# Designed miniproteins, single chains, continued (5), part 41

Each design is a single chain, and the fold is of that chain. pLDDT is the mean over its residues in the fold that is shown.

## One batch from the design tools (miniprotein)

Design m17402
Fold by ESMFold2-Fast:
Structure m17402 (fold): chain A 81 residues (1-81)
Amino acid sequence: MSMEEIVEKLLETAKKTLREEGERLNVPEEVLEEIIKELEKKVRDWVKANPNASVEELSDQVVRFYIEAADRLREIAEKEK
């Protein structure tokens, strides 16, 4: 289904970018994995709650969740220095 395929592609991109950022910041793998799982859950829960959402609405919301995850990752990195 096209919407499901779009969700998977957006999640793959977000997860890849978070892993690259986490590697640069030397965030522990366990913490990075938790943040990625939380992002995935937020996106999937939002899609379930909004089954008639447009691709634009989905993309905007995934970006918002990604920004929240990236900010959390940076906050954790700052505490570890």
Scores: mean pLDDT 81

Design m17403
Fold by ESMFold2-Fast:
Structure m17403 (fold): chain A 80 residues (1-80)
Amino acid sequence: MENDAIGTALIEAAKLNVPVTEELLEGVRKTVADHQAELDRKIAELQAEGRLDEIPAVEKEIRTKLLSDVEKLVREYAEK
C-alpha cells in the first residue's frame, strides 16, 4: 500500500509540476496510515463474522480509495 501510494503521489506531482516537499510526503504517509487502519478494522470484522471470501474485495476497494485520495491530496497542493 505505502509503495503504491508514494508512487501515485510522485507520478501525479510530476504530471502537475508540484514539488515533492516534506509536507506533501507527510500528508501521503498520514493518508496511508488512515486507510491501513480502516482496512485492518474491516478485515477483523469480516474474520469475526467468518466472511473470509470478502477480504480480497475489501482490500481492492480500500487500495483504490487510497490511491484516489492521494491523487486528490497532490491536486490540492497544486492549487496552493
Scores: mean pLDDT 81

Design m17404
Fold by ESMFold2-Fast:
Structure m17404 (fold): chain A 60 residues (1-60)
Amino acid sequence: SMKEKLEELAKQSTDPRVKKVAEALIKLYDKDVTLEEIAKATGMSVDEVREALEKLQELL
Protein backbone atom coordinates (compact mmCIF):
# COMPACT_ATOMS: atom_id res chain seq x y z
CA SER A 1 0.00 0.00 0.00
CA MET A 2 1.01 3.66 -0.30
CA LYS A 3 1.11 3.93 3.50
CA GLU A 4 3.68 1.11 3.72
CA LYS A 5 5.84 2.83 1.07
CA LEU A 6 5.66 6.12 3.02
CA GLU A 7 6.66 4.31 6.26
CA GLU A 8 9.68 2.75 4.48
CA LEU A 9 10.74 6.15 3.06
CA ALA A 10 10.33 7.82 6.48
CA LYS A 11 12.68 5.20 7.99
CA GLN A 12 15.26 5.29 5.14
CA SER A 13 15.33 9.04 4.38
CA THR A 14 18.34 11.01 5.69
CA ASP A 15 16.81 14.40 4.76
CA PRO A 16 15.01 15.62 7.93
CA ARG A 17 12.49 17.69 5.90
CA VAL A 18 11.53 14.73 3.68
CA LYS A 19 11.29 12.53 6.81
CA LYS A 20 8.97 15.05 8.56
CA VAL A 21 6.69 15.33 5.52
CA ALA A 22 6.54 11.52 5.09
CA GLU A 23 5.68 11.10 8.81
CA ALA A 24 2.96 13.79 8.55
CA LEU A 25 1.48 12.08 5.45
CA ILE A 26 1.41 8.74 7.34
CA LYS A 27 -0.44 10.39 10.26
CA LEU A 28 -2.91 12.11 7.89
CA TYR A 29 -3.08 9.19 5.38
CA ASP A 30 -6.89 8.69 5.32
CA LYS A 31 -7.59 12.44 4.93
CA ASP A 32 -7.67 14.64 1.83
CA VAL A 33 -4.89 16.94 3.06
CA THR A 34 -3.79 20.33 1.74
CA LEU A 35 -0.22 21.68 1.57
CA GLU A 36 -1.24 24.17 4.30
CA GLU A 37 -2.29 21.32 6.64
CA ILE A 38 1.02 19.48 6.06
CA ALA A 39 2.91 22.75 6.67
CA LYS A 40 1.05 23.23 9.98
CA ALA A 41 1.71 19.61 11.05
CA THR A 42 5.46 19.79 10.23
CA GLY A 43 6.16 23.40 11.27
CA MET A 44 7.47 24.08 7.74
CA SER A 45 6.44 26.74 5.21
CA VAL A 46 4.17 25.76 2.29
CA ASP A 47 7.13 26.24 -0.09
CA GLU A 48 9.34 23.96 2.05
CA VAL A 49 6.59 21.30 2.08
CA ARG A 50 6.26 21.57 -1.72
CA GLU A 51 10.03 21.05 -2.16
CA ALA A 52 10.06 18.09 0.28
CA LEU A 53 7.05 16.51 -1.50
CA GLU A 54 8.86 16.85 -4.85
CA LYS A 55 11.87 14.98 -3.40
CA LEU A 56 9.60 12.35 -1.80
CA GLN A 57 7.75 11.81 -5.12
CA GLU A 58 11.14 11.13 -6.81
CA LEU A 59 11.72 8.33 -4.25
CA LEU A 60 8.30 6.72 -4.82
Scores: mean pLDDT 76

Design m17405
Fold by ESMFold2-Fast:
Structure m17405 (fold): chain A 82 residues (1-82)
Amino acid sequence: MTSIPEEKIEDLVESLIRAVTQELGLPALSEEVREEVREIVRELAVVFDKARAGEVSREEFLKKAEEAARRIRELAEREKAA
């Protein structure tokens, strides 16, 4: 059971890509990097489902969300450097 529907996952992916590209001064990300970002967001959605089920705390979820944001930034920085 998924608490975050696919449409919201895509909205989150686009929002995160926009925020990171704006921060780094990039016009866009490659399709390969976009796919990696989508995978990171899906992993985070699984942790959100566990938090909703009471298996992890809100604090743990927020920590994982910050880790995901860092990974996404690193991917965008690598694309900018290439």
Scores: mean pLDDT 75

Design m17406
Fold by ESMFold2-Fast:
Structure m17406 (fold): chain A 83 residues (1-83)
Amino acid sequence: TKEEEELLEEAKEEARRIAREYLGDEEKLEEAIRELAERYFRRLEELMRREGEYSEEELERAYEVLLGNLLQIARAEAERLLA
C-alpha cells in the first residue's frame, strides 16, 4: 500500500541518518537501528492489520525482515561514508 511504502521509505532515510550520526560506533548504530525498527514496526503493523489478514508468525517475520533491512541500509551507508 502507499502508506506502507511511504512509512518504509521514511524508516530507510532515518536509518541512513543514524548511520551518519553514529559513524564508526557499531554498537551505538545497532542499538539506534533496533530502536528505530521497533518504533516503525509498530506503525507498520497497524497499517498491515488494517489492509489485510496476517498471522502472528507473518507479523514476526515482517519485523525480522524490517530490522535486517534497516541494519543493512545503515551499515551500507556507514561503509559508503568511510570510503
Scores: mean pLDDT 82

Design m17407
Fold by ESMFold2-Fast:
Structure m17407 (fold): chain A 81 residues (1-81)
Amino acid sequence: MELKILRIRIEVEPGKEEEVAKKAEEIIKELGGEVLSIVVDKENNEVYIEALIPEEKVEEVLERIKEIEGVKKVTSLVVPA
């Protein structure tokens, strides 16, 4: 299985940053990924995640994160190896 480094920026509703970060980490782990870093920015209402994710699971990870309560927008970038 090929692993991809994925950078995810999540815009969240004020007060939902920590809850979204926790749920996103759980989704990544459930789908066979590994979280490399998480930054919770409460001032800008954003969560930033860098994760190693199986290539075939990238779309499913992003779709499930978009379904989390309090998520307004998800932006992602595959980091070159």
Scores: mean pLDDT 84

Design m17408
Fold by ESMFold2-Fast:
Formats: C-alpha cells, sequence, structure tokens
Structure m17408 (fold): chain A 74 residues (1-74)
C-alpha cells in the first residue's frame, strides 16, 4: 500500500542519514558506500511514491554526501 511505501521511504531516508554520518567519520569505508548504493537503488524504485518533502530531504542528503566525498577525496 501507499502507506507501507511511505513508511519504507522514511526508513530508507533515516538509514541514508546514518550512513552519511558514518561516511563523514571515514570517507573510505567501502561497506558504507556499498550500503548507500543499495539504499539509493531501493529509493529509486519507490521515487514516484515519495512526497515533495521526502524528495527535498533526499536532494539535501545527496548534496551533503557529494560535498563530504569531494572534500575528503581532495
Amino acid sequence: STEEVQAEVRELLARLRELKERLAKDPFDMDVLREMDAILARIGSVMDKMTPEQKAELRALLAEIQELLRKALA
């Protein structure tokens, strides 16, 4: 159901936020990067059912992750 998908989206976004914090501590943690990739693939499969607020949160998280990786890998 849509409600179940919404609950899943909230869990995926929360997990992505946790992984972002772990990546900030160790940007070369390949296990974190692999888990992020898996979560983003799952988010992609439910993207059409996300609210505008959830899409905005996802965009903000992705921007923060990209900035962390760029700074850490420089």
Scores: mean pLDDT 84

Design m17409
Fold by ESMFold2-Fast:
Structure m17409 (fold): chain A 69 residues (1-69)
Amino acid sequence: MEKEIEETKRRIVELFRERLGLPDEQAEQVADNLIKAGEFLGMTPEEILRVAEFGARNAPAAKAGARAL
């Protein structure tokens, strides 16, 4: 379970680095937030990864002017 969640986190981080060009620390932060929210909702690691994939593919609008403060 923990190892599966860690593997899912790595895949999400890689996806956000490749698709969104996020630095490692920001990609990890977003991945951690998604995993935490997914676990709270009772989602499986596979379902969390699918949400991350959907978000990354449809995130141009979110990236176009987003500034993390």
Scores: mean pLDDT 72

Design m17410
Fold by ESMFold2-Fast:
Structure m17410 (fold): chain A 60 residues (1-60)
Amino acid sequence: KLTELQKKFVENPSVESLVEVVKAMKERGLSEETIEASINGWLENGLISEEMRREALSRI
């Protein structure tokens, strides 16, 4: 479930867990704009680095 993946990601942020959450969001039919907004929010809150954001976006 997306919620469970988001919880795991927040508890232990990594490129792999970020990619898993993003893929789950895509499977739920969320737009790429919505997904990017979520990733930018996590970056602004210091949950992920700029490098993690770029790598995750490139792996989608």
Scores: mean pLDDT 80

Design m17411
Fold by ESMFold2-Fast:
Structure m17411 (fold): chain A 103 residues (1-103)
Amino acid sequence: LDELELGIDEILNLVESGEFDKARALAEELQEKYPESQAAKAALAIGKRDYGEAYYLLSKAGYEVLAKRVKDYVEKHGTDEDRKQLVDAEVRLGVEALKSAVL
């Protein structure tokens, strides 16, 4: 059981219910508790509605289920800019994976 995973799950539940101010407050608390964590940085990105960065950070941290929840939210409720940032994050992850595989 991962406290970061549970915290981010709750933040996403708040975002999906439209409680953005509560999501942001919880995300800031989580980052203050875990300032060096990529997952905690992803939580703050969700709180700031920077979904592309959140997807990138969650994917890098190995929280694949939470990363998929961010992607699904953006595809259903995001702006055109949110969707573009999500695609940019996916391209960045693919390039980084390819570089690691070639070496």
Scores: mean pLDDT 83

Design m17412
Fold by ESMFold2-Fast:
Structure m17412 (fold): chain A 66 residues (1-66)
Amino acid sequence: SLEELKAAGAGGLAGEAARQALALDPEGEVTATGRAEGDRLIGTARSAKAEVVLEMSLAEALAALQ
């Protein structure tokens, strides 16, 4: 379903943001969130030393899955 695709895409971006934050702060505690906002997917990760924000459109995510 579209809701499952949005959840998967948001989770994937959150995971990638967390990976990048951990690369910058390997010993830090990283919190990551993913969300869908209209036609955008947003992944955010933060630690004491790093902040990463990644965005992708739903159209880009759907095209990548085909």
Scores: mean pLDDT 80

Design m17413
Fold by ESMFold2-Fast:
Structure m17413 (fold): chain A 94 residues (1-94)
Amino acid sequence: MKPMPEEVARLANEIAKKVLEAIKDAAKGTGAALLVIGGALDLVSEEDEEKKEELYRELTRQVEEMLREEGASEEEIEEVRRLLEELGRKVLEE
């Protein structure tokens, strides 16, 4: 619901769960999951389309970097990237 649309909230939670499963260090996994949720909130709160695009790119970069640093498999990184791409479509297109 508002201020975050339910579809965006669903995707953010799904990405956060995948990130928590992929990162074995609980503290780092929690930090990455919170980054996803906070990033999704920032994306839906941003009214400037160019800034929204920049925030989306930065969120995707940070999440992928954290997953790689913590030893997530390429398959797990690929799954998270696909969900982030779906999030980007929902936030940037509408």
Scores: mean pLDDT 79

Design m17414
Fold by ESMFold2-Fast:
Structure m17414 (fold): chain A 59 residues (1-59)
Amino acid sequence: DEVARLLAELTGATEASAESNAYILVEDGLEVPEEYRPQVEALAAKAQARLAEIQAAAA
């Protein structure tokens, strides 16, 4: 909840896609407050894992 709000503020997007927002934020190298970095990295890793699964299924 708090992390989803932070991601929306940092990316200018809505809370509906917290994992996607975290992935974009990390990929673009945008800075996040250090206290929330582990949660943002965890969400980004989850999005990256899902992307890898989709790519594997498509191959």
Scores: mean pLDDT 62

Design m17415
Fold by ESMFold2-Fast:
Order: C-alpha cells, then structure tokens, then sequence
Structure m17415 (fold): chain A 109 residues (1-109)
C-alpha cells in the first residue's frame, strides 16, 4: 500500500519528487494521510515538521527560509494555520525559488 502510494506520487509530481528519497516520500505520504482526516492534531503538526525538515535536506539553499516555516508549524494551533504555512511553502518552492528547485532536482535525477 505505502509503496503503491509512493509510486503514484512519483508519477503525479515527477518534477517535485525526482531525486527525492523513499524516506522523504514515506514521510510525505504519512503527512497527506493525516491531513486527509480533516482534523488538527499534534501528530499532524509533527508530520508537517518532518516534511519541512526533509525539504531542508533536499534544498540546503532554502534552509533558513524553511526553518522559519518549521517554527510557524511548531506554533500552529489549527488546520487553517497549517494551510497558510503550506501555501507559503508552495510559493517558496514553485514561484519564488523555482530555478533553485529545478536545478537541484535535475542534479538528483
């Protein structure tokens, strides 16, 4: 089951997941499963932190900016606060720093 979900992520988000470790993809799947419950929990918050910590390993150039998002996640008290951090993360990776992300992914592929 988990391995099938990892393969689906690689197929659905190839640019983002290219060069990502199986460890990172398992962490991402766990976060997405917890988020799908639609309920805020300490477990969901910790899973979100773990996803961001893995992203710091994948994109060392963004480590400082990702650290700010980790701090906000650790202080989050609601799904809405987590959703705001996730939106800012997507802007950070796919809009503001797409060239860095693309170059890093290309080197790992």
Amino acid sequence: DLEEEIERLRKSLPLFTAGASDEFLRTLVEFLRLRRTGEFSDELREAAVEVLEHLQKLFPELKEKLAELIERVRKAKSLEELAKVWSELMDLLLIDNFDIVRERVAKLS
Scores: mean pLDDT 73

Design m17416
Fold by ESMFold2-Fast:
Structure m17416 (fold): chain A 107 residues (1-107)
Amino acid sequence: MTDDEYVEEMLNRIKEIYGEEAYKLAKEAIDRLSEVLPKRVAAAAVNATFRAVDKGYSPEEAAEIGVQEAIREAKRLGYTLTPEQVEKAREILREFAEELIKKGIKK
């Protein structure tokens, strides 16, 4: 599966379950993270953060879950994330989680 196919399938699933606003927020978060991380890693992190918010985790906890998924996916793809990449990803994912909660986006 290509990175673009993976991202499209994930975003379409979010749109179907949670609606257009969730889709827009997830797409924006992937676009922002893809400036810092490989696209596949960014998508995995956003998906994990979204699922954590859906389970009722705080923005800080959801962002940490997303960061851990990013580290795992990067390792699977042969990348080692730098501390700077991890810090920037945590910040972006925390903001994403805060926006999801603020808008009441859940199943």
Scores: mean pLDDT 84

Design m17417
Fold by ESMFold2-Fast:
Structure m17417 (fold): chain A 93 residues (1-93)
Amino acid sequence: AETAKEAAKLLKTIRENIEKSEDVDMALAVAQLALATGRAAAKNAGDYEVSEILSKTLGELAEIDRTISDPDEKRKAAIEVLKKGIEELEKLA
């Protein structure tokens, strides 16, 4: 539960940064780095369920970064992905 709570807090912080950032591309780059670090931490803690949710969230944000060019559409899509990740993590908390 602790690892899931920490991961949910991480995703909430990432979501707030994306919502407030004027540079969505930079915010997504920072988000992807933070998620990669969080995934590694969860895996090292032996929490494979949390690690899998973070891996999925990272992959979906990377796809958004690669496929969506409009900053507003990119921001909205990223926020939706993060909200789903938070909901999944809170169920494990």
Scores: mean pLDDT 88

Design m17418
Fold by ESMFold2-Fast:
Structure m17418 (fold): chain A 99 residues (1-99)
Amino acid sequence: KKKEIEEKLEKLFTEIEKALYNKDYKTAIEKIKEVAEIIKKENLPVEYLVRVVAYLLVLGEEKLAEEIIKEVSKDEEVRERIWERAKKLAEEIKAALAK
């Protein structure tokens, strides 16, 4: 069922991107939280968490991003790497939304 989970995540990421484009920040945050819960339950690779944190940084939700990182990853070094990667991805997302 890994393919089903990957398909569900891509659908949720598409919904998040559409919500961000439409400035529907409430829906974006709700979908982001849903993705974070799936990541935690399925013990998914860190790249999914980087993407979730990047969306929250685009929204200015730094406290929520920190909470989600702490909940999913207990390693401080891993958390710092996730944050750094997420900041770069957030810049790319902001650029894409401006087009």
Scores: mean pLDDT 81

Design m17419
Fold by ESMFold2-Fast:
Structure m17419 (fold): chain A 107 residues (1-107)
Amino acid sequence: MKEITINDEDGKKLTFYQNSDGTIHFSEEARNYLLSLTQQGHDGTRISNQLMNQVADQLNIDLSSLDNTRFSSIGNIADTFGDSYPIADPRFSNREKGAAVEYLEKK
């Protein structure tokens, strides 16, 4: 397992883990940070996509060819980064979970 660390604009350390199979998982702290931002009225989907773009840039993964719609991007990211993606967390709304499941079902 490889540890990947990024710092946001405010210097907050966010940790992600890459498994030997290449899947990337959010740390519990990174998921809790995203959830706290959504509870403060921020768009958690937008913030999650911005964080994933930073991780992808660090790993030299090109996300520019992916569908840029909110849930299509999440679905493509979930396929790339695996089951630890925050939208699978039971603390997120059923609407957000339903949209991700619908996207993955069509894929």
Scores: mean pLDDT 52

Design m17420
Fold by ESMFold2-Fast:
Parts: sequence; C-alpha cells; structure tokens
Structure m17420 (fold): chain A 83 residues (1-83)
Amino acid sequence: SFDELALRLAAALERLDEATARRLLAQMEGSGLSPEQREQLAAAVLSFLSNADAATVERVLAFLEGQSGPLAAYLRAALRAAF
C-alpha cells in the first residue's frame, strides 16, 4: 500500500539507507502520486526526522539533491521549510 511505502521511505531516510531510499523514491516517482499522497509522504518524512540531529537532516538533504524528479524536489522543499 502507499501508506507502507511512505513509512518505509521515511524510515530509510532517517537511517541514511540510501540504497533503499533511492529504490523506493524511484518507484514512487514512476507511480504518479496524487497531491494528497505527496503531502502524506512529506508529513511522514518530517515526522521521522523531527527528532533527528542536524547532521542526519543535512545528509538526507544532500541525498535528495542528488535525486531527479518532481517528488524529490517536493521533499527537498518541504525539508528546507521545516529545518
């Protein structure tokens, strides 16, 4: 389900598991997420990173800067606005 994928991506980003995050992000980019699904994904990522240290957030942002696609751009903007 989308809910499971969103939580898995958020957890992978928090753990700095770039291989899993890259694969899940690519899958989601290809599936064409609705605006509501993009907001839900951003909320999940922000929730998982809410207690992360600054170094973890910086590494997640660096990873997302290396990713192409509108979803990656959306997540970068959401993270920059929150942190």
Scores: mean pLDDT 85

Design m17421
Fold by ESMFold2-Fast:
Structure m17421 (fold): chain A 84 residues (1-84)
Amino acid sequence: VSVQEALDAVEELQRRKGKKTLSAQEIFDALVEAGMSEEAARYAVEKISELLGQKVEDLEVDLSNPVHRVALALAVDEAIKKFG
C-alpha cells in the first residue's frame, strides 16, 4: 500500500460516515482495509496520537484540518517504511 492509497482510504471513510472526526479504531480499520498490516496500522495510529499530542483512546482526527492531514501522512509514511 502507498501513503496516498492509505490517506485516500481514511478520507473516504470520514466522508461515508459523515463524521467530523475519526477515532483511533476507525483509522486503524481503514488502514488495514487499505492493505496495511495490523502491526503497521497500529504503529501509524500511535504515531498520529503522538504527533497531535492526544491519547490513543481520545484520538479525534479531522482530515479537513491541515495539521491533522500532515500528521496522518507522516505517521502512515513512517509505518510503511518500517513494516511495509
Scores: mean pLDDT 85

Design m17422
Fold by ESMFold2-Fast:
Structure m17422 (fold): chain A 73 residues (1-73)
Amino acid sequence: MEELKERIRKLLSSFGEESLAKKAIEALEKYPEEFVKAYIEAVEKVLKDQSKELEEKLMEELEKILSKYFKRE
């Protein structure tokens, strides 16, 4: 978790969005490390296509990952 949180923080902080990085880390900290890792990998994929719509794309990918791992519904 620590390395994953630090990666998210550095990624978002590089855009001057420390408050968003903190909120994202706190939200993801409530999930298993496995989900956080998958989320970061999804974010990396999104960043290859679009670097300016970061906030919205991060939320979309998080929702996809959570839906995928919570296949109970």
Scores: mean pLDDT 62

Design m17423
Fold by ESMFold2-Fast:
Structure m17423 (fold): chain A 103 residues (1-103)
Amino acid sequence: SEKLEELEKRLEEDPNDAKAWLELGNVLRDLGKYEEAAEYYKKALELEPSGEIQGNLALALHNLGKYEEAAELFRQAAELNKDSESAESLREVAEYLARLAEA
């Protein structure tokens, strides 16, 4: 993919480009490569904490069956968005994932 080559070149020039790591994770997610997507989302999150990156990472971890880690990330996303209308739904998803981890 031309986009993959562009993102790899950006990261070779600047490994601290959080947006390039996020976009690389999104490409791998769209290919169903959730383990690789999760690793790149983790890198993006370390560089630039954001609710979007946390949400994408949590969904990738859910697809990998890593429910406890995903539940914690959704709880953190809810706290970052506590004043938004999405905060309650993020908490509900976290509780659902926590129950799956205990099953």
Scores: mean pLDDT 81

Design m17424
Fold by ESMFold2-Fast:
Structure m17424 (fold): chain A 94 residues (1-94)
Amino acid sequence: AMATSGEAEFDLPDYNGSFAVAAVGGGDATRRAVAEFQRLVENKEKGDHLIAAADVDSPEARALLEQATAKAKEYLEKNKGKGKGYFIRHEVAP
């Protein structure tokens, strides 16, 4: 199975902080990551947040999660407090 990768950037002009989100696996990983992002925004949790989620436990998924989390951390460090968001997703078959 081929892994499908996606990256997205967005602005959070009314939020005092930045987000970086990494999801690896299928729809459950993406849904959990989005739910946590929404929870933090709705609760007005201040600061910079790294969210990582996986729903597949394979060597490929672990490697992709490590790589996605590293990219997310780098984005977050460069954009702390700027009201920026970054989403990186790798779709992996179980």
Scores: mean pLDDT 78

Design m17425
Fold by ESMFold2-Fast:
Structure m17425 (fold): chain A 75 residues (1-75)
Amino acid sequence: MEEVRKEAQRVVSLLPKDLQDDARKKVDDALKKGDLKGTLDVATQFALKAAPSMSKDQQEQLEKELRRLAEAAAA
């Protein structure tokens, strides 16, 4: 749980500021319910929505942190 929370927060922090508030709220809601799959799904959906508006470097960093979140959720 704690690792999923930390990695989800990292993913949210890399999103464009206009998406961060919505993403943070939905991630927090899923985490409060203990829904690890839901947390990963929410983070992935926001990452996919944000990717077209991000630089290649930002997309690579977001993909790296999203992979870490997936690893934490699978453990």
Scores: mean pLDDT 81

Design m17426
Fold by ESMFold2-Fast:
Structure m17426 (fold): chain A 76 residues (1-76)
Amino acid sequence: MEEAIERVKKALEEAGLADLAPFVIQGLKDILSEEKPNAAKIVGLVLSVFAAALEAGRPDAEKLTLEVLRIIEEAS
């Protein structure tokens, strides 16, 4: 879990979305603390990241979203 949190923080900071880190990290902790992966929580978290990146005008919003999804998959 610690490595996943560090990777998410870094990805968000590099995207200029460091202010989202507390919300995304809490969502990540909730997902990874469950005995079975919750698809609705995972989808909700990655869509929230995508929406925030689009609102921020990030040209790499899709890449950031896929990286967050990869971090969740690797930690699950």
Scores: mean pLDDT 77

Design m17427
Fold by ESMFold2-Fast:
Structure m17427 (fold): chain A 84 residues (1-84)
Amino acid sequence: TNEQLIKKLEYQIADKLVKNAQKAKSSPQAQQVYVQAKKEVELLLTRARMYRDQGEFEEALEYVQEASEIVDKAEQEIVKIVEE
């Protein structure tokens, strides 16, 4: 269900954010990428929660998916900065 997918993606996003923070620690440039991505993800997840609380699971899922894309792009950029 959309509810189950939202919960799964939220857990994955939270886990990836922690891992990205750890990877970014060695580089000020990578830390800037992480901080910006975290701000964008938090705004999207806040909007997703508002729609989910109203029972609008399709809308909530769209925001959670967008947040997932942002965290994945940030991970790729952080890895390139730190690992080449």
Scores: mean pLDDT 87

Design m17428
Fold by ESMFold2-Fast:
Structure m17428 (fold): chain A 94 residues (1-94)
Amino acid sequence: SMAEEEKRLEELVKKALEAAKAGKIDEALELLEPLFERRVELFRSLHGLPEEVVERLAEIEREILRRVLEGADEAEVLAEATARRAAIEAEYAA
């Protein structure tokens, strides 16, 4: 069931945040790997972007997760990531 899978992903996020609070950033990132993979696959399927662009955007997503888990301000990290994604999209659109 999709609803059961979504609930399991929410529980993984909770566990990852708990691991991060304990200073286990690498463990937290590993716990989030299924969510990260799902996000990248969804992005790839919806946008039809070249693999090179998908890889660049995936790296930004992973950097966001690491910085937030390391205690960076989420709003600042997301603002920087939004600007970086916009730059990649503008480059691709040209």
Scores: mean pLDDT 76

Design m17429
Fold by ESMFold2-Fast:
Structure m17429 (fold): chain A 67 residues (1-67)
Amino acid sequence: LTLTDEEVAALRRALAQAGLPLPTRPITPDSTGEDADVRVIVLNFQRDQGLPVTGVLDAAALAALRA
């Protein structure tokens, strides 16, 4: 799963607001949901938001990020 600039920014913002740790590597627009660092971010975001913890950035997770 390839992330857009907006989705990357929204994920970073959500992590910061939730007080979760930032990834060890920079998140870029070319980052995919298959990257270990991006997957950890998605898992932590889903756990904090009470969403199913799948590690996949699905439509529900995207809607939550863009809200």
Scores: mean pLDDT 64

Design m17430
Fold by ESMFold2-Fast:
Structure m17430 (fold): chain A 65 residues (1-65)
Amino acid sequence: SSALAVASAKITGDGALATSKTLSEAQQQRLIATLEEYAAVQRAKGYTAVADVFEATVAQIKAML
């Protein structure tokens, strides 16, 4: 279901955000690029809510740089 997909995306995003705090800036930039690519793929497939979750996670990681 869309609700389960969004919940799974939030768990993945929270894990990525926590992990980003232990990474170098170069590693954080690679993580950001990976999440942005994944969000773009989900948006192209019509999974807008999942894409929004990953884009929000990217914004949180960028704000902590």
Scores: mean pLDDT 84

Design m17431
Fold by ESMFold2-Fast:
Structure m17431 (fold): chain A 70 residues (1-70)
Amino acid sequence: SQEAAERVLEVGRALEAQGDAAPTPREARHLYQLALYAYRSVLEHFPDAPAELLAEAEAAIAALEARLAA
């Protein structure tokens, strides 16, 4: 459902925020990897979610993959 997709997306956002506030680069990296997993789960489990939610998840995945590859 849309509500379930929104909830998983919120988990991804919360994990990113925790990563940004993490006391060490290692902890930040781990939290960003968890956020990436959450965003990928939106695309995998809710492919029929509203286009705007899918676009947000795709943009977040691209940004996190770029950050983690640095």
Scores: mean pLDDT 87

Design m17432
Fold by ESMFold2-Fast:
Structure m17432 (fold): chain A 87 residues (1-87)
Amino acid sequence: MSLEEKVEEIRKLLEKLMEKAKEENLSDDQILTLMKIAVQETLSDPEYADVPVEKLVEVVEEVAKKYNVPKKHLDEVIEFARRLAAK
């Protein structure tokens, strides 16, 4: 699987998660928690180990904007992703 294909798979997984969150009428705090879990699972998956954190951040930002996630929560998820990807 190419790097671009892996990035698109991650995007689809996050979009599916956001669609489910909307169906369940989850709060912004619950959505924040789910996005953090999704990011952690993606970064822990050996199949996605070669995906740069900056590509993951780009996908998270685009999905969050599409689903109108508050900037404060988006910034928190990005910070969380960068901390997990750090050495």
Scores: mean pLDDT 81

Design m17433
Fold by ESMFold2-Fast:
Structure m17433 (fold): chain A 63 residues (1-63)
Amino acid sequence: AAAGQARADAIGDAHLPTIKEANALMERLAPKGVTPGDIGRIFRARLENGDEAKEKLIAELEK
């Protein structure tokens, strides 16, 4: 069905910056052993507990 397509596109567009940010984080942190699963956990923490939780998890992975 095509109902809600405009809203679905808006939600997808809202996730495009996150995908780009995730790719940049993966490129930066992969040499430190970070996996795509860790990136997913970082963004889940951001969605559930805000930017502070994201920063805390990134800092933990970067020690």
Scores: mean pLDDT 67

Design m17434
Fold by ESMFold2-Fast:
Structure m17434 (fold): chain A 65 residues (1-65)
Amino acid sequence: MDLLRDLIYRNVLYKLLKIPGITKEEAEKLAKEAVDAIFQARSWDEANRILDEYIKKAEEKAKEK
């Protein structure tokens, strides 16, 4: 679980960091939250939906500066 959590965190963080206007600190915080939510979901479909939701949140944060 710990190793998989780290892999998912890095994957999410890289996606969030590609969003123009997001700060590194905000991206790291959102990536942590997304990983925690994904692991609580327990299903691949739900995990993918949660990931997409956090990407949208990051995009909104980048716009709202």
Scores: mean pLDDT 77

Design m17435
Fold by ESMFold2-Fast:
Structure m17435 (fold): chain A 100 residues (1-100)
Amino acid sequence: SADEIIEEFIREARELIKKLGELNPEVAKKVQELLDRFEKRYKEAKTLEEKYKVMVEFGLELLDLYVENYDKLSPEAKKIMEEMLDLVNETIEKIQELLE
């Protein structure tokens, strides 16, 4: 189900945020704030299409945050942000398959 996919996504995202927080607590806090907003919006989403849209919008917000903070991130922190973006893209693809 979409909800099971999202529960796994949130678990993995929280682990990546924890690792990011050890390297860059300022950026990790901003990512956590985006994830908190995502969780709230996802709970308010009633249809699979709305859930998909919320996930896509989170991915765009995360990418914007990555670009805006790029010069503040160490190579190790950039790798964690890129792993999180990859996780978001994989999650979007899994939800998209449920719409087919």
Scores: mean pLDDT 90

Design m17436
Fold by ESMFold2-Fast:
Structure m17436 (fold): chain A 85 residues (1-85)
Amino acid sequence: MFEPDEVLDVEKVKEIAKRFGYELSDEEAQALLDAIQEAFGLPRDGKITPEQLKALGDTFDFILRSILSLPKEELEAYLARLRAA
């Protein structure tokens, strides 16, 4: 069913991270979302639309999986650097 559009926001980022065994805080999920939007030249409006996700395709999935496949300590260090910027 296509009635609700799936938007990637802070809550959705947290949900995806849980599928990889990570429990992100709201601040960590926001920092990751901001970093993805910055990397792909998207508006930093707190969300990525389904259309934007489709346009990014495999590149988005590859980057997200690469980040979430880091050891927990390295992921935490990465997110801390994003928040410090």
Scores: mean pLDDT 68

